# Ledger of designs, part 83: designed miniproteins, single chains, continued (2)

Each design is a single chain, and the fold is of that chain. pLDDT is the mean over its residues in the fold that is shown.

## One batch from the design tools (miniprotein)

Design m7063
Fold by ESMFold2-Fast:
Structure m7063 (fold): chain A 115 residues (1-115)
Amino acid sequence: MVELVASGGGTFKEGDSVTLSAKVSGVDFKESLKSWWREKPGEPLEFVASISADGKKVYYAEEVKGRVTISADYAKKTLYLEMRDLEKEDTAVYYPMVSHKTKLAFGEGVEVTVV
């Protein structure tokens, strides 16, 4: 069974930085595409960032580009999302996702509130 255990949520102030993390198990971490998605209050689930299986390709949603960094620690099997210069519009539930071949798994979301 694939599991993603996310942490790092909470309440933050505008201009703060946060790093979300997700421990991944039950899948080949090195062979999996990894990404972060978010659901803002009253809005649909939207893409934030992805990192390729080999870690060499990263993609960012246009609205967060320049403020966000996605990274992976292959030894710890942990996915990270660093968000800088937090805005009130970053208030959302953030979901880690892993994809391998035809399989997708979302982890439980972590809530980020910017005040």
Scores: mean pLDDT 87

Design m7064
Fold by ESMFold2-Fast:
Structure m7064 (fold): chain A 86 residues (1-86)
Amino acid sequence: MTLKLVFEGLNPTELTGLALRAIGLGLDGYDVEIKIEGDKLTITIKNLTEEQVEEFKKMAKEYEKQGFEVEIKEEGDLLTITVKKK
Protein backbone atom coordinates (compact mmCIF):
# COMPACT_ATOMS: atom_id res chain seq x y z
CA MET A 1 0.00 0.00 0.00
CA THR A 2 1.16 3.55 -0.83
CA LEU A 3 0.40 6.52 1.45
CA LYS A 4 0.39 10.08 0.09
CA LEU A 5 0.43 12.85 2.71
CA VAL A 6 -0.37 16.34 1.39
CA PHE A 7 0.07 19.41 3.60
CA GLU A 8 -1.24 22.77 2.33
CA GLY A 9 -1.11 26.34 3.67
CA LEU A 10 2.07 25.80 5.69
CA ASN A 11 4.28 28.66 6.88
CA PRO A 12 8.08 28.23 6.36
CA THR A 13 8.66 26.93 9.93
CA GLU A 14 5.88 24.31 9.67
CA LEU A 15 7.06 23.25 6.18
CA THR A 16 10.70 22.88 7.33
CA GLY A 17 9.67 20.86 10.40
CA LEU A 18 7.51 18.45 8.39
CA ALA A 19 10.17 18.07 5.68
CA LEU A 20 12.77 17.18 8.35
CA ARG A 21 10.38 14.60 9.86
CA ALA A 22 9.85 13.08 6.39
CA ILE A 23 13.64 12.86 5.92
CA GLY A 24 13.76 11.11 9.32
CA LEU A 25 11.28 8.50 8.08
CA GLY A 26 13.58 7.82 5.11
CA LEU A 27 16.53 7.39 7.48
CA ASP A 28 14.42 4.91 9.52
CA GLY A 29 14.10 2.74 6.38
CA TYR A 30 10.79 3.90 4.90
CA ASP A 31 10.54 4.32 1.11
CA VAL A 32 9.90 8.08 1.20
CA GLU A 33 9.58 10.66 -1.60
CA ILE A 34 9.30 14.37 -0.72
CA LYS A 35 8.01 17.14 -3.00
CA ILE A 36 7.78 20.83 -2.01
CA GLU A 37 5.73 23.27 -4.12
CA GLY A 38 5.42 26.72 -2.50
CA ASP A 39 3.41 26.24 0.72
CA LYS A 40 2.46 22.66 -0.23
CA LEU A 41 4.39 19.61 0.97
CA THR A 42 3.73 16.13 -0.49
CA ILE A 43 5.21 13.08 1.25
CA THR A 44 4.78 9.72 -0.53
CA ILE A 45 5.54 6.55 1.47
CA LYS A 46 5.52 3.19 -0.36
CA ASN A 47 5.33 -0.46 0.72
CA LEU A 48 3.35 0.16 3.92
CA THR A 49 1.27 -2.46 5.77
CA GLU A 50 -2.37 -1.72 6.69
CA GLU A 51 -1.25 -1.37 10.35
CA GLN A 52 1.38 1.26 9.41
CA VAL A 53 -1.19 3.13 7.28
CA GLU A 54 -3.62 3.26 10.26
CA GLU A 55 -0.80 4.65 12.45
CA PHE A 56 -0.07 7.45 9.94
CA LYS A 57 -3.82 8.10 9.58
CA LYS A 58 -4.08 8.63 13.36
CA MET A 59 -1.02 10.91 13.37
CA ALA A 60 -2.49 13.01 10.54
CA LYS A 61 -5.81 13.34 12.44
CA GLU A 62 -3.94 15.02 15.30
CA TYR A 63 -3.72 18.03 12.93
CA GLU A 64 -7.54 18.04 12.74
CA LYS A 65 -7.60 18.67 16.52
CA GLN A 66 -5.28 21.67 15.92
CA GLY A 67 -7.78 23.30 13.54
CA PHE A 68 -6.53 21.87 10.23
CA GLU A 69 -8.89 20.38 7.64
CA VAL A 70 -8.17 16.68 7.12
CA GLU A 71 -9.44 14.78 4.06
CA ILE A 72 -8.90 11.05 3.44
CA LYS A 73 -9.31 9.53 -0.04
CA GLU A 74 -8.81 5.83 -0.87
CA GLU A 75 -8.16 4.72 -4.48
CA GLY A 76 -7.25 1.03 -4.66
CA ASP A 77 -3.79 0.61 -3.07
CA LEU A 78 -3.28 4.41 -2.75
CA LEU A 79 -4.41 6.26 0.38
CA THR A 80 -4.22 10.08 0.16
CA ILE A 81 -4.46 12.17 3.33
CA THR A 82 -4.71 15.93 2.76
CA VAL A 83 -4.07 18.28 5.70
CA LYS A 84 -5.00 21.91 4.94
CA LYS A 85 -4.77 25.01 7.12
CA LYS A 86 -8.06 26.93 7.20
Scores: mean pLDDT 79

Design m7065
Fold by ESMFold2-Fast:
Structure m7065 (fold): chain A 91 residues (1-91)
Amino acid sequence: SMEEERARELGERLEELLRKGAPQAEIDRVMEELIDYQAKQYSKKYNVPEEEVKNTLRQIWALLQAGDFEGAKLLHLKFLEKVFGKEFKLE
């Protein structure tokens, strides 16, 4: 619960910064905090290497910044399939 609350807090802060048109450096800082936090959670919960999770999340963020929403979505879905196993269905 505390871990889910922290992820939600960081996500809400990021959404607020994006809505207000905050400086890119500030947006990137909050996103990096969110990536670090989520990578630690996924690593602990699903027994996946933290570095691999961080690299995947950073790639997703880079694709989103480049406007490649489809690429970001596909990479995210592949990551979820890897974390949850072969039973995860792409939606």
Scores: mean pLDDT 76

Design m7066
Fold by ESMFold2-Fast:
Structure m7066 (fold): chain A 91 residues (1-91)
Amino acid sequence: SLEEEIKKNPDNAEAWFRLGQKYREDKEYEKAAKYFTKAIELDPDNAEAHENLGKVYFKMGEWEKALESYQKAAALDPGYSLALRELKEQM
């Protein structure tokens, strides 16, 4: 399980990221945000993790945090610039 992978390798950013995705799919947004945040602490240049954290904050109604997360994703990878624009249009 992802939880067992994390117990063996707690510095595995990818395992924390996948755990965040699992909880996001289950609509457990607070847990998803926690695990995406942990993935970012271990790998701060993971643009996809910042974008996923932004998606989760948006679902939680945390608009400022969502915007900041999308801005970081777009700064790391210009491919996320469209997602940032779409977020701003929904705010």
Scores: mean pLDDT 88

Design m7067
Fold by ESMFold2-Fast:
Structure m7067 (fold): chain A 67 residues (1-67)
Amino acid sequence: STQEEANRLGRELIEAARRGDEERALELAKKLQEITGSAGVLAAAKELEELGRHEIARKIRELALSA
């Protein structure tokens, strides 16, 4: 389902960002945006900020708002 796919992409995005795999995190953010629009991507960025991953969160938010 669309919801299951969005949840999976969000989890993979958070894990990639936690590993410092910024290219993978941004690619996953683009895929998530195709499903949820900016909503899912902005939610993931907020979670990353709460995890202290401020730089990656900023880049993901910028991607969502500039598309």
Scores: mean pLDDT 84

Design m7068
Fold by ESMFold2-Fast:
Structure m7068 (fold): chain A 97 residues (1-97)
Amino acid sequence: KAIELLEEAIEKVREAIRAAREGDIEKAKELAEEAIRLLKEAAELAPKDSEITSLAVAALLLIAAALEYLDRGDIEGAIAALEAAEELIRELRELVE
């Protein structure tokens, strides 16, 4: 259940990275916002473990930072933040099982 939402969040982050690289800022922002929604839903369904919660919060903050970078036109900063968020979501998925 939570795993499916985390896998969808990973896919949305990857799509946001592709959109940002193509210069489609509006699409990248839409996809990043969708990833935030999926992550929040996954966090509600996940076990109430401090390590799981910390990873979810860190990933959410990185996607939020990516949205700020996109608003400033810092595409490289946005991509770096999204790539870091993808790694944390993958780690979170392994912990949730």
Scores: mean pLDDT 87

Design m7069
Fold by ESMFold2-Fast:
Structure m7069 (fold): chain A 74 residues (1-74)
Amino acid sequence: SDKEKAKEYIKKGMEALRQGKYEEAIEYFTKAAELGKNDPELQGQAYSLIARAYEKMGDLEKAKEYYQKALELF
């Protein structure tokens, strides 16, 4: 299902994030957010993880943008 695929992308993104592969992590989390479009909790989780990846890259404006997107889904 799309929800299970989204969860697998979250898992892959989190692993990329641990390895410092921030652009790859953002790609995985973006795919998860797209698949989770009808699941606000899952989409919010994905946006929060995108924000964290941008924060680690020092892109604080993008981090703020995605944290705001995540907050709108809670």
Scores: mean pLDDT 87

Design m7070
Fold by ESMFold2-Fast:
Structure m7070 (fold): chain A 99 residues (1-99)
Amino acid sequence: SMEELKEEVKKLLEEARKLVEEALKLAREALERAETREELLRAIALILRAIGLLEELEQLEKKLEKAKTEEELKELLKEAKKLLEEAKKLLAEAEALLE
């Protein structure tokens, strides 16, 4: 049903947001601990990627509120799944910088 699809998209976007916010926090911690130019630039790159993903999340959340058809919700589901995968990768890279 459209209601079930909408709830699934919402849950995926909420999970992605939590992962991106955690990654951003860790990337900022990596920036504070950076002792070399290379470490500094890697931390900055992750912060910029996190900000970009948060902007994409905000756009998908707005599209979800405006979605009126099952087709639109299925497309949003695909985009939300892709964004969640990118969020997981970003978090893993941010965690690796602090190890």
Scores: mean pLDDT 90

Design m7071
Fold by ESMFold2-Fast:
Structure m7071 (fold): chain A 105 residues (1-105)
Amino acid sequence: NEDVIEDLNRATEHAQEALRNASPQMRQDVQEIVELLQRALSSLDLEEARRILEEAEKRIEELEKNATSPEDKQALKHLRQAVRHVRRYLENAEKARREAEARNR
C-alpha cells in the first residue's frame, strides 16, 4: 500500500527534522518522543500503539508550553507532523485488518 509507505517515510523525515532542529537542552526529550513513535509503529497491539501515541502527544504538549526558541518550536512542529503520519499509518493498518477479517466471511 503506497499510502502506508508514504506515511512511514514522512514520519521518519519529520522525526529526523525534529532532532536536527532541537536545541541541546530539548534534544533528549525529542529523542525520547521519537523512541515512543518507533514503539507505536513496532507494536503488535493497535490499542497499545494508540496509548503510546497519546503519551507522545502529551509529552509534545508539555514541551510546547516551555519552548521559547525558534529552533525548539520548529522541532516540536516536526514532532507534531511525525505523530500525524504515525496516526495515519495506524488507521490504515486497522483498515487493512478489518478488510482481511471481512474476507474470512
Scores: mean pLDDT 83

Design m7072
Fold by ESMFold2-Fast:
Structure m7072 (fold): chain A 86 residues (1-86)
Amino acid sequence: MEAFEHLREAERAAEAGDVEAALEHVREAMRAVPKLSPEEAEEALKRGLRVLDLVYEKAETPELKRRVAQLTAAFAIEAIGAILDG
């Protein structure tokens, strides 16, 4: 699934400390989330939030932390919507 390919790339970027690349991959995953089944959306939510938590801790500036927090809220909304759309 396209969303999980982006999440896998986001996980790799986050582990490497590339916060900006991780955020871009999470944004791509978020765009694909509405196409997921409720079960897939629940897994995407879990994995996406783990990535976003890790990159929030690694983000060195208040500006970057704000961007991570904003994407976390948006991602959670999209994933919860897909979970409830079963």
Scores: mean pLDDT 86

Design m7073
Fold by ESMFold2-Fast:
Structure m7073 (fold): chain A 92 residues (1-92)
Amino acid sequence: SRKLAQELSEILSQLAKDGAKVEVRVEGGTVTATISGLNTLEAVALALRLIGLDLDGLSVQVSIDGDKITAVIGGLSREQALQIQETVRQAN
């Protein structure tokens, strides 16, 4: 969904603007986002938002290791995935 790709882009770019380190890797229609610099409450809140995207039709797998979150997000087009990567890069 175009709307879900845009929502994901907004979530990740806002985290980068708020001072988190956000790294995005693209493989086809899959985005792997690595987020660090969040406290435990912020990490839990982000995980819940990403689970919401899975329920709405994206494929989302989230792992938390200390202050680092890794999200593997499928169900995007390649063009949507690359657009998310560029938007996050611009937010750094």
Scores: mean pLDDT 82

Design m7074
Fold by ESMFold2-Fast:
Structure m7074 (fold): chain A 74 residues (1-74)
Amino acid sequence: MTEEQLRLEIDAAMAMMAASVAKTYPITEEDKELLKKFIEYARRVAEEAERLGDEETARRAREAAEALEEALKK
């Protein structure tokens, strides 16, 4: 595993944690702005992981982005 791959795995895991928290708690207006940033971040992580051929990390990052988008729609 390269340092770049490790960073992407950590970033994807962080996005997934954020998604789990967002599913559990009520979303405030301040939280909505933060969630939008996390969605963009997760999407970028997915794109970079896909470029590196890390299909599993890309999948996790996409799943996190989708979960964050669902939380934002509350």
Scores: mean pLDDT 77

Design m7075
Fold by ESMFold2-Fast:
Structure m7075 (fold): chain A 68 residues (1-68)
Amino acid sequence: MELAERLVEAAERGDYETARELAKEIAEKGLDGARQAAVAFNTALKRGILEAARLAMEASKEALEKSR
């Protein structure tokens, strides 16, 4: 949950480098990462931060692939 919030906040302030690092960290966590990515995606949509939503969707796909 905390990684998800940090990703959205970083993107909201235009810190896309930090947002990308957080997305990669989430992707490394497998199924737990996929859950965190879903939270980030929903939060990003509610706040209208489309770049954060896009990064969260990509992290979710990578996390699910790593759990196979």
Scores: mean pLDDT 80

Design m7076
Fold by ESMFold2-Fast:
Structure m7076 (fold): chain A 56 residues (1-56)
Amino acid sequence: NLRELAEKAVKRQIELEPELKELYEKILEDFLKGNSEAISYLIPAIGELRAKEAAE
């Protein structure tokens, strides 16, 4: 279930990176409003963010 996956991913990331809480909550809310593309953006965005922190 993509909705449950999105909620779990957002909750997990907020626990790990509370400074980005608003960003993750906004993505989740956008997904729940019918933008299913938001979930795919959430996962790559997290990966890119971690890569930027490690490389930049």
Scores: mean pLDDT 67

Design m7077
Fold by ESMFold2-Fast:
Structure m7077 (fold): chain A 68 residues (1-68)
Amino acid sequence: MNSDEEIKEALEFFIGMFRGVASSRPDIAAELNELIAKIEEALKAGDLETALEYARQAERIVEEYRAK
């Protein structure tokens, strides 16, 4: 498989997970949804580097949610 395809599949999985967290946590939903939208725009543009950067930012927010 191409590494780009593997990255896209991973990003789609993470988007699903982030949406699930946003649905459960109204206090962080706005920030997560903003980052999810940016990831989706970057993927639509074919910019995997930018999509990964926004995914890392979303992961940081989710990590704080899991720590509580």
Scores: mean pLDDT 79

Design m7078
Fold by ESMFold2-Fast:
Structure m7078 (fold): chain A 60 residues (1-60)
Amino acid sequence: MDEVKRLTLQASNAALNGDMESAERYLNEGVEVARRLGDRKLEEAARTSYQNSVDFSKRS
């Protein structure tokens, strides 16, 4: 599993647990790694995955 996907998963897990501070830190790290790689699709995928987890958490 690449570094960005791992960080995105950690961000999603933190969001589902209600830890929004940790979720934002992991997301920011993942986005920065994707940006350094020049992979725009990977950056977008990380943001989308995180947002879906936040939205799902709010519906509980």
Scores: mean pLDDT 76

Design m7079
Fold by ESMFold2-Fast:
Structure m7079 (fold): chain A 119 residues (1-119)
Amino acid sequence: MKEFKELQDKAEEIRKKALEVATEASRLYGKAQDAYRKYPDDPEIKELAERVGSLAEEAFKLAGRAMQLADQAIQSTVEEGKKLIEEAEKYLNEAKRLTDEVQSLADEIIKRAEEKAAA
């Protein structure tokens, strides 16, 4: 029973963190799109916004996969569930890495937009 509770707690933690990652990626994508709408003819902002879109989509996909694996873990044996949680954590960590990359690109878009507003 204790091992099954630990498995459920880890699955819930992964779901919460995956939702947070997906929410942050969505917020950053929105910021990039807002900058692109203000400067649609800037090829650098367009390229950065397209990169943010691609990376945010991949982060959503990986976060979703982490949630699916966490759900599968609680429907499996404790032994198989532990392996599924380990796999889910790997997908979640990659989704976080991509979201950090999205943040860096979004910051670059904002800086470019501010430079255009100042010129």
Scores: mean pLDDT 87

Design m7080
Fold by ESMFold2-Fast:
Structure m7080 (fold): chain A 97 residues (1-97)
Amino acid sequence: MSEAVRLALSAQFLLTVAGSALDLGDVEEAVRSAEAAARLLEEAAALSEGEARELFERAAELAREAARAAREGDVEKAKEKLREALRAANEGLDALE
């Protein structure tokens, strides 16, 4: 398994944790997990090229937007951005193949 794949899979797990935290009303945990996922996705992008790099950069941006929405109390927007980040990260993983 490449390092980029390992980082992206770890980020997907953290995005899922962030979503669960929002469902439980734990905004602090949701923000921490989403921001951690964004950092891992940026690192995965740095280790990638072309389409995979662009998709991981997009996923990181979306994860940061989710964290911002969660901090602002916009739970629905935060969940939407987490779903978009998960899709972009998955597409990035597919592009690595």
Scores: mean pLDDT 89

Design m7081
Fold by ESMFold2-Fast:
Structure m7081 (fold): chain A 61 residues (1-61)
Amino acid sequence: SEEDIEKLAEALRLLGVPEEVARQVAKYLVDQGIPKEEIDALYEAAKAGDTEKALEILQRM
C-alpha cells in the first residue's frame, strides 16, 4: 500500500538513506511483498535510533 511505502521510506531516511533512494527502495520492497510487521518494526527501530536493530531487520528483508 502507499501507506506502507511512505512508512518504509521514512524509516530508511531516518537511517541516513537519501530521500529519493529511500522512496525507490521502499517501493521495491513493498512490491516484493515485505510483511507489514517488518515495516512497522523497522520504523520503530529507526525512530528510536536503534541502528543495530534496524540493520538486523534490513538483513532479513
Scores: mean pLDDT 82

Design m7082
Fold by ESMFold2-Fast:
Structure m7082 (fold): chain A 59 residues (1-59)
Amino acid sequence: SEALRAKYAAAKTLEEVNDIAHEAGVAGDSELVREIGRTHFRDQVAAGRAAAAEIAAQE
């Protein structure tokens, strides 16, 4: 829905993004849920790689 996409574009914190993802899921907006998931997945992968590199350097 246009209103949820506008809220997502204006979101500045992960808490706001999580609230919008939940609202999109309840509304059945599968496209918006997937878009939010892709953004979060990128951040999680980057964080995981950084953590793995630090662990490897300490071993």
Scores: mean pLDDT 70

Design m7083
Fold by ESMFold2-Fast:
Structure m7083 (fold): chain A 59 residues (1-59)
Amino acid sequence: EMTILDFVIQQFAVPPGQAEPLARSLFQMAGLDYDEEHLQKSAAWLIEEGKKQREQEAP
C-alpha cells in the first residue's frame, strides 16, 4: 500500500513541495490534525483514523 504522501503526489500529480497543502486538506477532511510523521502511514490508516474520529463522541 502507498503512503499518504505518495497517495497525494500521485492523485494530484504535484511535486513534493506542493504536497503539504493537499495533505493538510486530506487530514482535515478525515477530521484529523495534520502531522508530517503520519505522511508515512498508508492511505488505509488515514481512512481508519478518520472513521474512528467520526464514531467518537464530539460534544
Scores: mean pLDDT 70

Design m7084
Fold by ESMFold2-Fast:
Structure m7084 (fold): chain A 64 residues (1-64)
Amino acid sequence: AQSHVDAAIAALKAGNYEEAIKHAERALELDPNNVRALGILYQAAVELGEKEKAKEYADKIRSL
């Protein structure tokens, strides 16, 4: 899980939002309550203008 989170962060910093999402989703497959992975998905959704997805990730983080 941590290695996928680290890869997602690196992709997010590089502006590779598609790769960031892929790595963060892999982290969630291993740990569905991974708050850091959810935070990465939230940030990528915000950057891509995906308002509904950003809201879903924010709501899930708040429910944890």
Scores: mean pLDDT 80

Design m7085
Fold by ESMFold2-Fast:
Formats: structure tokens, sequence, C-alpha cells
Structure m7085 (fold): chain A 79 residues (1-79)
């Protein structure tokens, strides 16, 4: 979502071409104050969904989905 992409940009995870490496996503989510456990859950969900490419990069939209999964793992109730 737009809000998720905005949060990733604010955390410095978004690349200049609109792609996000798995490493940059992890670092960005940790900067947002998410626990390592929640971040690991989000990245694992992105990998399971096939969002992470062979070079370890993903689109900003896919990274936004990973952020959503990490937030759900951290708090479980933003619905």
Amino acid sequence: SEAAVGALRAAGALGPDGTVSEEALRAGLLRMGLSEEAVDAGIAAARAAGYVGADGTMSAEAAGAALGAALAAAGGEVE
C-alpha cells in the first residue's frame, strides 16, 4: 500500500529504482522499531510467497506486503 511504501522510504529501505533488497528491508524494519522476531516473520512470509528474487531483491509493493506481515506478527490486531 501507499502507506507501507512511504514507511519503507522513511526508514531508508527503498532503493532509487523502487526495488528493495532483503538486507535493506530487514534494516529498515528494525529502524521502524520492529523486533527481530517480527522482522524474521515478515521476511519469511515474503520468501514463502515468492516475492524475493534470486538476487535477493523485491519490488516496493512486495516489500510493503512483507512489512504488513511483520506488523501482524508484532501486534496481531491493527484490524
Scores: mean pLDDT 72

Design m7086
Fold by ESMFold2-Fast:
Structure m7086 (fold): chain A 75 residues (1-75)
Amino acid sequence: EKEEVLKLEKELLDELLKEGIITEEQKEKALELFKKFVETSNISKETQIELLTGTKESILAMRESIDKLIEERKK
């Protein structure tokens, strides 16, 4: 069900917002784009969930890399 995939996307975005990676506005825009993607996509629900989980891990890794770069530039 597409509601299940959208729920996982909301949980991901809520976590990113809590970590300070995104703003409220970015979260809302991402949800709208993802909803449109889910509605028009022929990708299976299982694949969408796997992509979402992998994206979460990648974004968190990118945040750590960005934080390191910011620290280096603050020198």
Scores: mean pLDDT 69

Design m7087
Fold by ESMFold2-Fast:
Structure m7087 (fold): chain A 81 residues (1-81)
Amino acid sequence: SSELALRLGEEGIRDGEVAKEILADPKATLSQRIAAKLLGIGAVFSGELAVRLGRREGDEEAVRAGEKAIELGTEASGAKV
């Protein structure tokens, strides 16, 4: 399931980037900011799965994508993993 690992990592990166963009916008509503923090948490979760699956499959691209998703999601949510 290298396809699943890589997809989870790539989707996590996109979610984390979108979350950070919303949270950097001073015009973002409270509702948008809450949604962005939840999206960031989701990016961390997807990234963690991508790293675990990628390591099992020897897929370095999936591992790197997952690590990037965790980084972006953590920055967006302020959560520690």
Scores: mean pLDDT 86

Design m7088
Fold by ESMFold2-Fast:
Structure m7088 (fold): chain A 90 residues (1-90)
Amino acid sequence: MEKEKEDLGVDYFLKAMEAFKNGDYDKAIEYAEKAAELNPKLRAQAYFLIGMAYYKKGDYEKAVEAFRKAADAGSWQAREFLEKIEKELK
């Protein structure tokens, strides 16, 4: 049961990445949130993708929040993007 949830989380994360590539940032956020919920091992990657999607939408406050969650979950990429956003924001 637990492994089936983790596998489903991987499927949602793949869907989130495809939605992001297609410019469908709302679906990317929805799928990434499901991935993080179903598979805790994907939280860092999922929150990073959520942060990128909000950044692309211009929702910088939500992007920063998501990148902080990703960094807390162990994403070094989120830490780099967080510093970049904070430097670019006025």
Scores: mean pLDDT 83

Design m7090
Fold by ESMFold2-Fast:
Structure m7090 (fold): chain A 66 residues (1-66)
Amino acid sequence: ARYRATLSGDVLAQVGIVLRLIGEPNVEVTRDGPDTYLLTLSGSPEEQEAIIAELRADPHVTLTAL
């Protein structure tokens, strides 16, 4: 599945989120703008849903399905 993530907050918070996602074996992260990243989620539906839930719970992340 593909998502657009828009990040807010300070640089340290944004870096933390990006590093967390890059560490996931079934997540591809591509920079799409200054505070915007394209996410390609592969892996099981359960793994994808867990990552989506984690990102949606973060007040610094706005996640849009593509």
Scores: mean pLDDT 79

Design m7091
Fold by ESMFold2-Fast:
Structure m7091 (fold): chain A 82 residues (1-82)
Amino acid sequence: LSPEELAELLRRAAELLEAEGTPEARRAAEVLREAAELALTDPAAAARRFAEAVAELAVALGFDPEEARALAERLAEALIAA
């Protein structure tokens, strides 16, 4: 993933979450928009920020916090390596 491709992906994900209309989804969309801006200057930090948002949502949905963190770490690594 190029920084521009990552930024576009994060912006699209934010739009989808915002459309759900829940306060939790709106907060996640806000974090993803911040990550999209960060992607153009620091794509590794943007990938980590996105992974943190995914982990927070997973915990809110009833997933185990340790499992959610492990998934977030692997997701960040995959996005940085892509």
Scores: mean pLDDT 75

Design m7092
Fold by ESMFold2-Fast:
Structure m7092 (fold): chain A 64 residues (1-64)
Amino acid sequence: KEVQLRAAVAELARALGISREEAERLVREMLKLGDVERAAELLRSHGLDEETARRMAAGIVSLA
């Protein structure tokens, strides 16, 4: 679980061009939401396209 979370943070930071710390905050918020649709909307608001946002949201939320 920790390995998958670390990988998700690194992937999100790379995809959005943000710091690891900011990506960690986003991953934490997505886990709190516990809902793929809401997590995907959060990622789209940060600049990811719909397909990528949904794919990453599904992967991250599954770790909750």
Scores: mean pLDDT 78

Design m7093
Fold by ESMFold2-Fast:
Structure m7093 (fold): chain A 70 residues (1-70)
Amino acid sequence: SPRLEEVRRRIKEAKTLAEMINLAIQALKEGDEEAFDLVVEEITRYLGKDTPEHRELVREALKKAIEAEK
């Protein structure tokens, strides 16, 4: 998908946790679960916690954060 390729490019360009979080929030707002999962995986690698359990914790935290933004 050209859209998913653009997301992968932006992930590679992201140098800070804040930039990665912004990409994840954008994917959630767009309903793009595939893009969201890719960004969550990069966040957990950045934090040195690249496990399925930590990926799920990050997903839940970000989904709750977007609900609170309303």
Scores: mean pLDDT 78

Design m7094
Fold by ESMFold2-Fast:
Structure m7094 (fold): chain A 62 residues (1-62)
Amino acid sequence: MSKEELDLEVEATLAVMKAHIYEREGNKEEAAKWYRKASELYRQLGRTDVAEELEKKAKELE
């Protein structure tokens, strides 16, 4: 695995964690934003199944 792919995976994981924190705090707008960011990062990693699940989660929070 390349260093760039590893960096993207770390950033994607952090985005998901941030989305969970905002969702738990009741900030649905920020949670949806971070779920969308995580979805885009997972798409770049070729993890389309994970990306689609995160996009669905973001839409549910709107």
Scores: mean pLDDT 81

Design m7095
Fold by ESMFold2-Fast:
Structure m7095 (fold): chain A 74 residues (1-74)
Amino acid sequence: MSGEELYAKYHAGIHGADGSGRGSGPDLRDIFSRVSVAEIAHRLRNGVPGTSVPALSAEETAALVQYLRTFGQP
């Protein structure tokens, strides 16, 4: 599954399809200025407790992190 597919399946419902947020989710286009890439990868690899976001494989985590980086580019 690609990073785009993983985002669409688990994150687009709260963060919006473009990462700008959907009223309840934070804007992901500036996430890398607030949280390190390593910390984001750690959260994705271990899942997010109390949410529907599952623990991802190392390859799925890398793919999703690469996709999330596209939101921060002007």
Scores: mean pLDDT 66

Design m7096
Fold by ESMFold2-Fast:
Structure m7096 (fold): chain A 63 residues (1-63)
Amino acid sequence: SAKEKLLELIGRILRIIGEIFDLERQLAVETDEEKKKEIEEKIKKLREELEKLKEEMRNLELP
């Protein structure tokens, strides 16, 4: 159902947002430049996934 799909998308979006906030917090206190780069790449990939899921949710909510 549309409601089931919406709840699934919301759950995935919230998980990714939580992961991004955790990584941003780690990045803020990281002093190792190589580790900073690794964290920044992880954040970048998660933000790309988040934007894709937001678009899927938008398409579902705006018939």
Scores: mean pLDDT 83

Design m7097
Fold by ESMFold2-Fast:
Structure m7097 (fold): chain A 75 residues (1-75)
Amino acid sequence: MGEVMEGAAEGIAANPAAWPAMGAAAARVLEAARAGASREEMARILLEAAEEADARPELAETGRILRRAAERLLA
């Protein structure tokens, strides 16, 4: 997870607008995990964040990274 998140930050470095979306998604997942959320609930949070990113063409790569993270969480 950490390596994938680092790669995501580096990959979106050229688009500063993507950083708040990535940070917000990570914070929501961490808060859910602390509340005892299931892997499915955490994946749902990541998919919602990806859908929010998909609404902006400049965040398409961020959306793809978040969907991949959700897939890995459910594997």
Scores: mean pLDDT 70

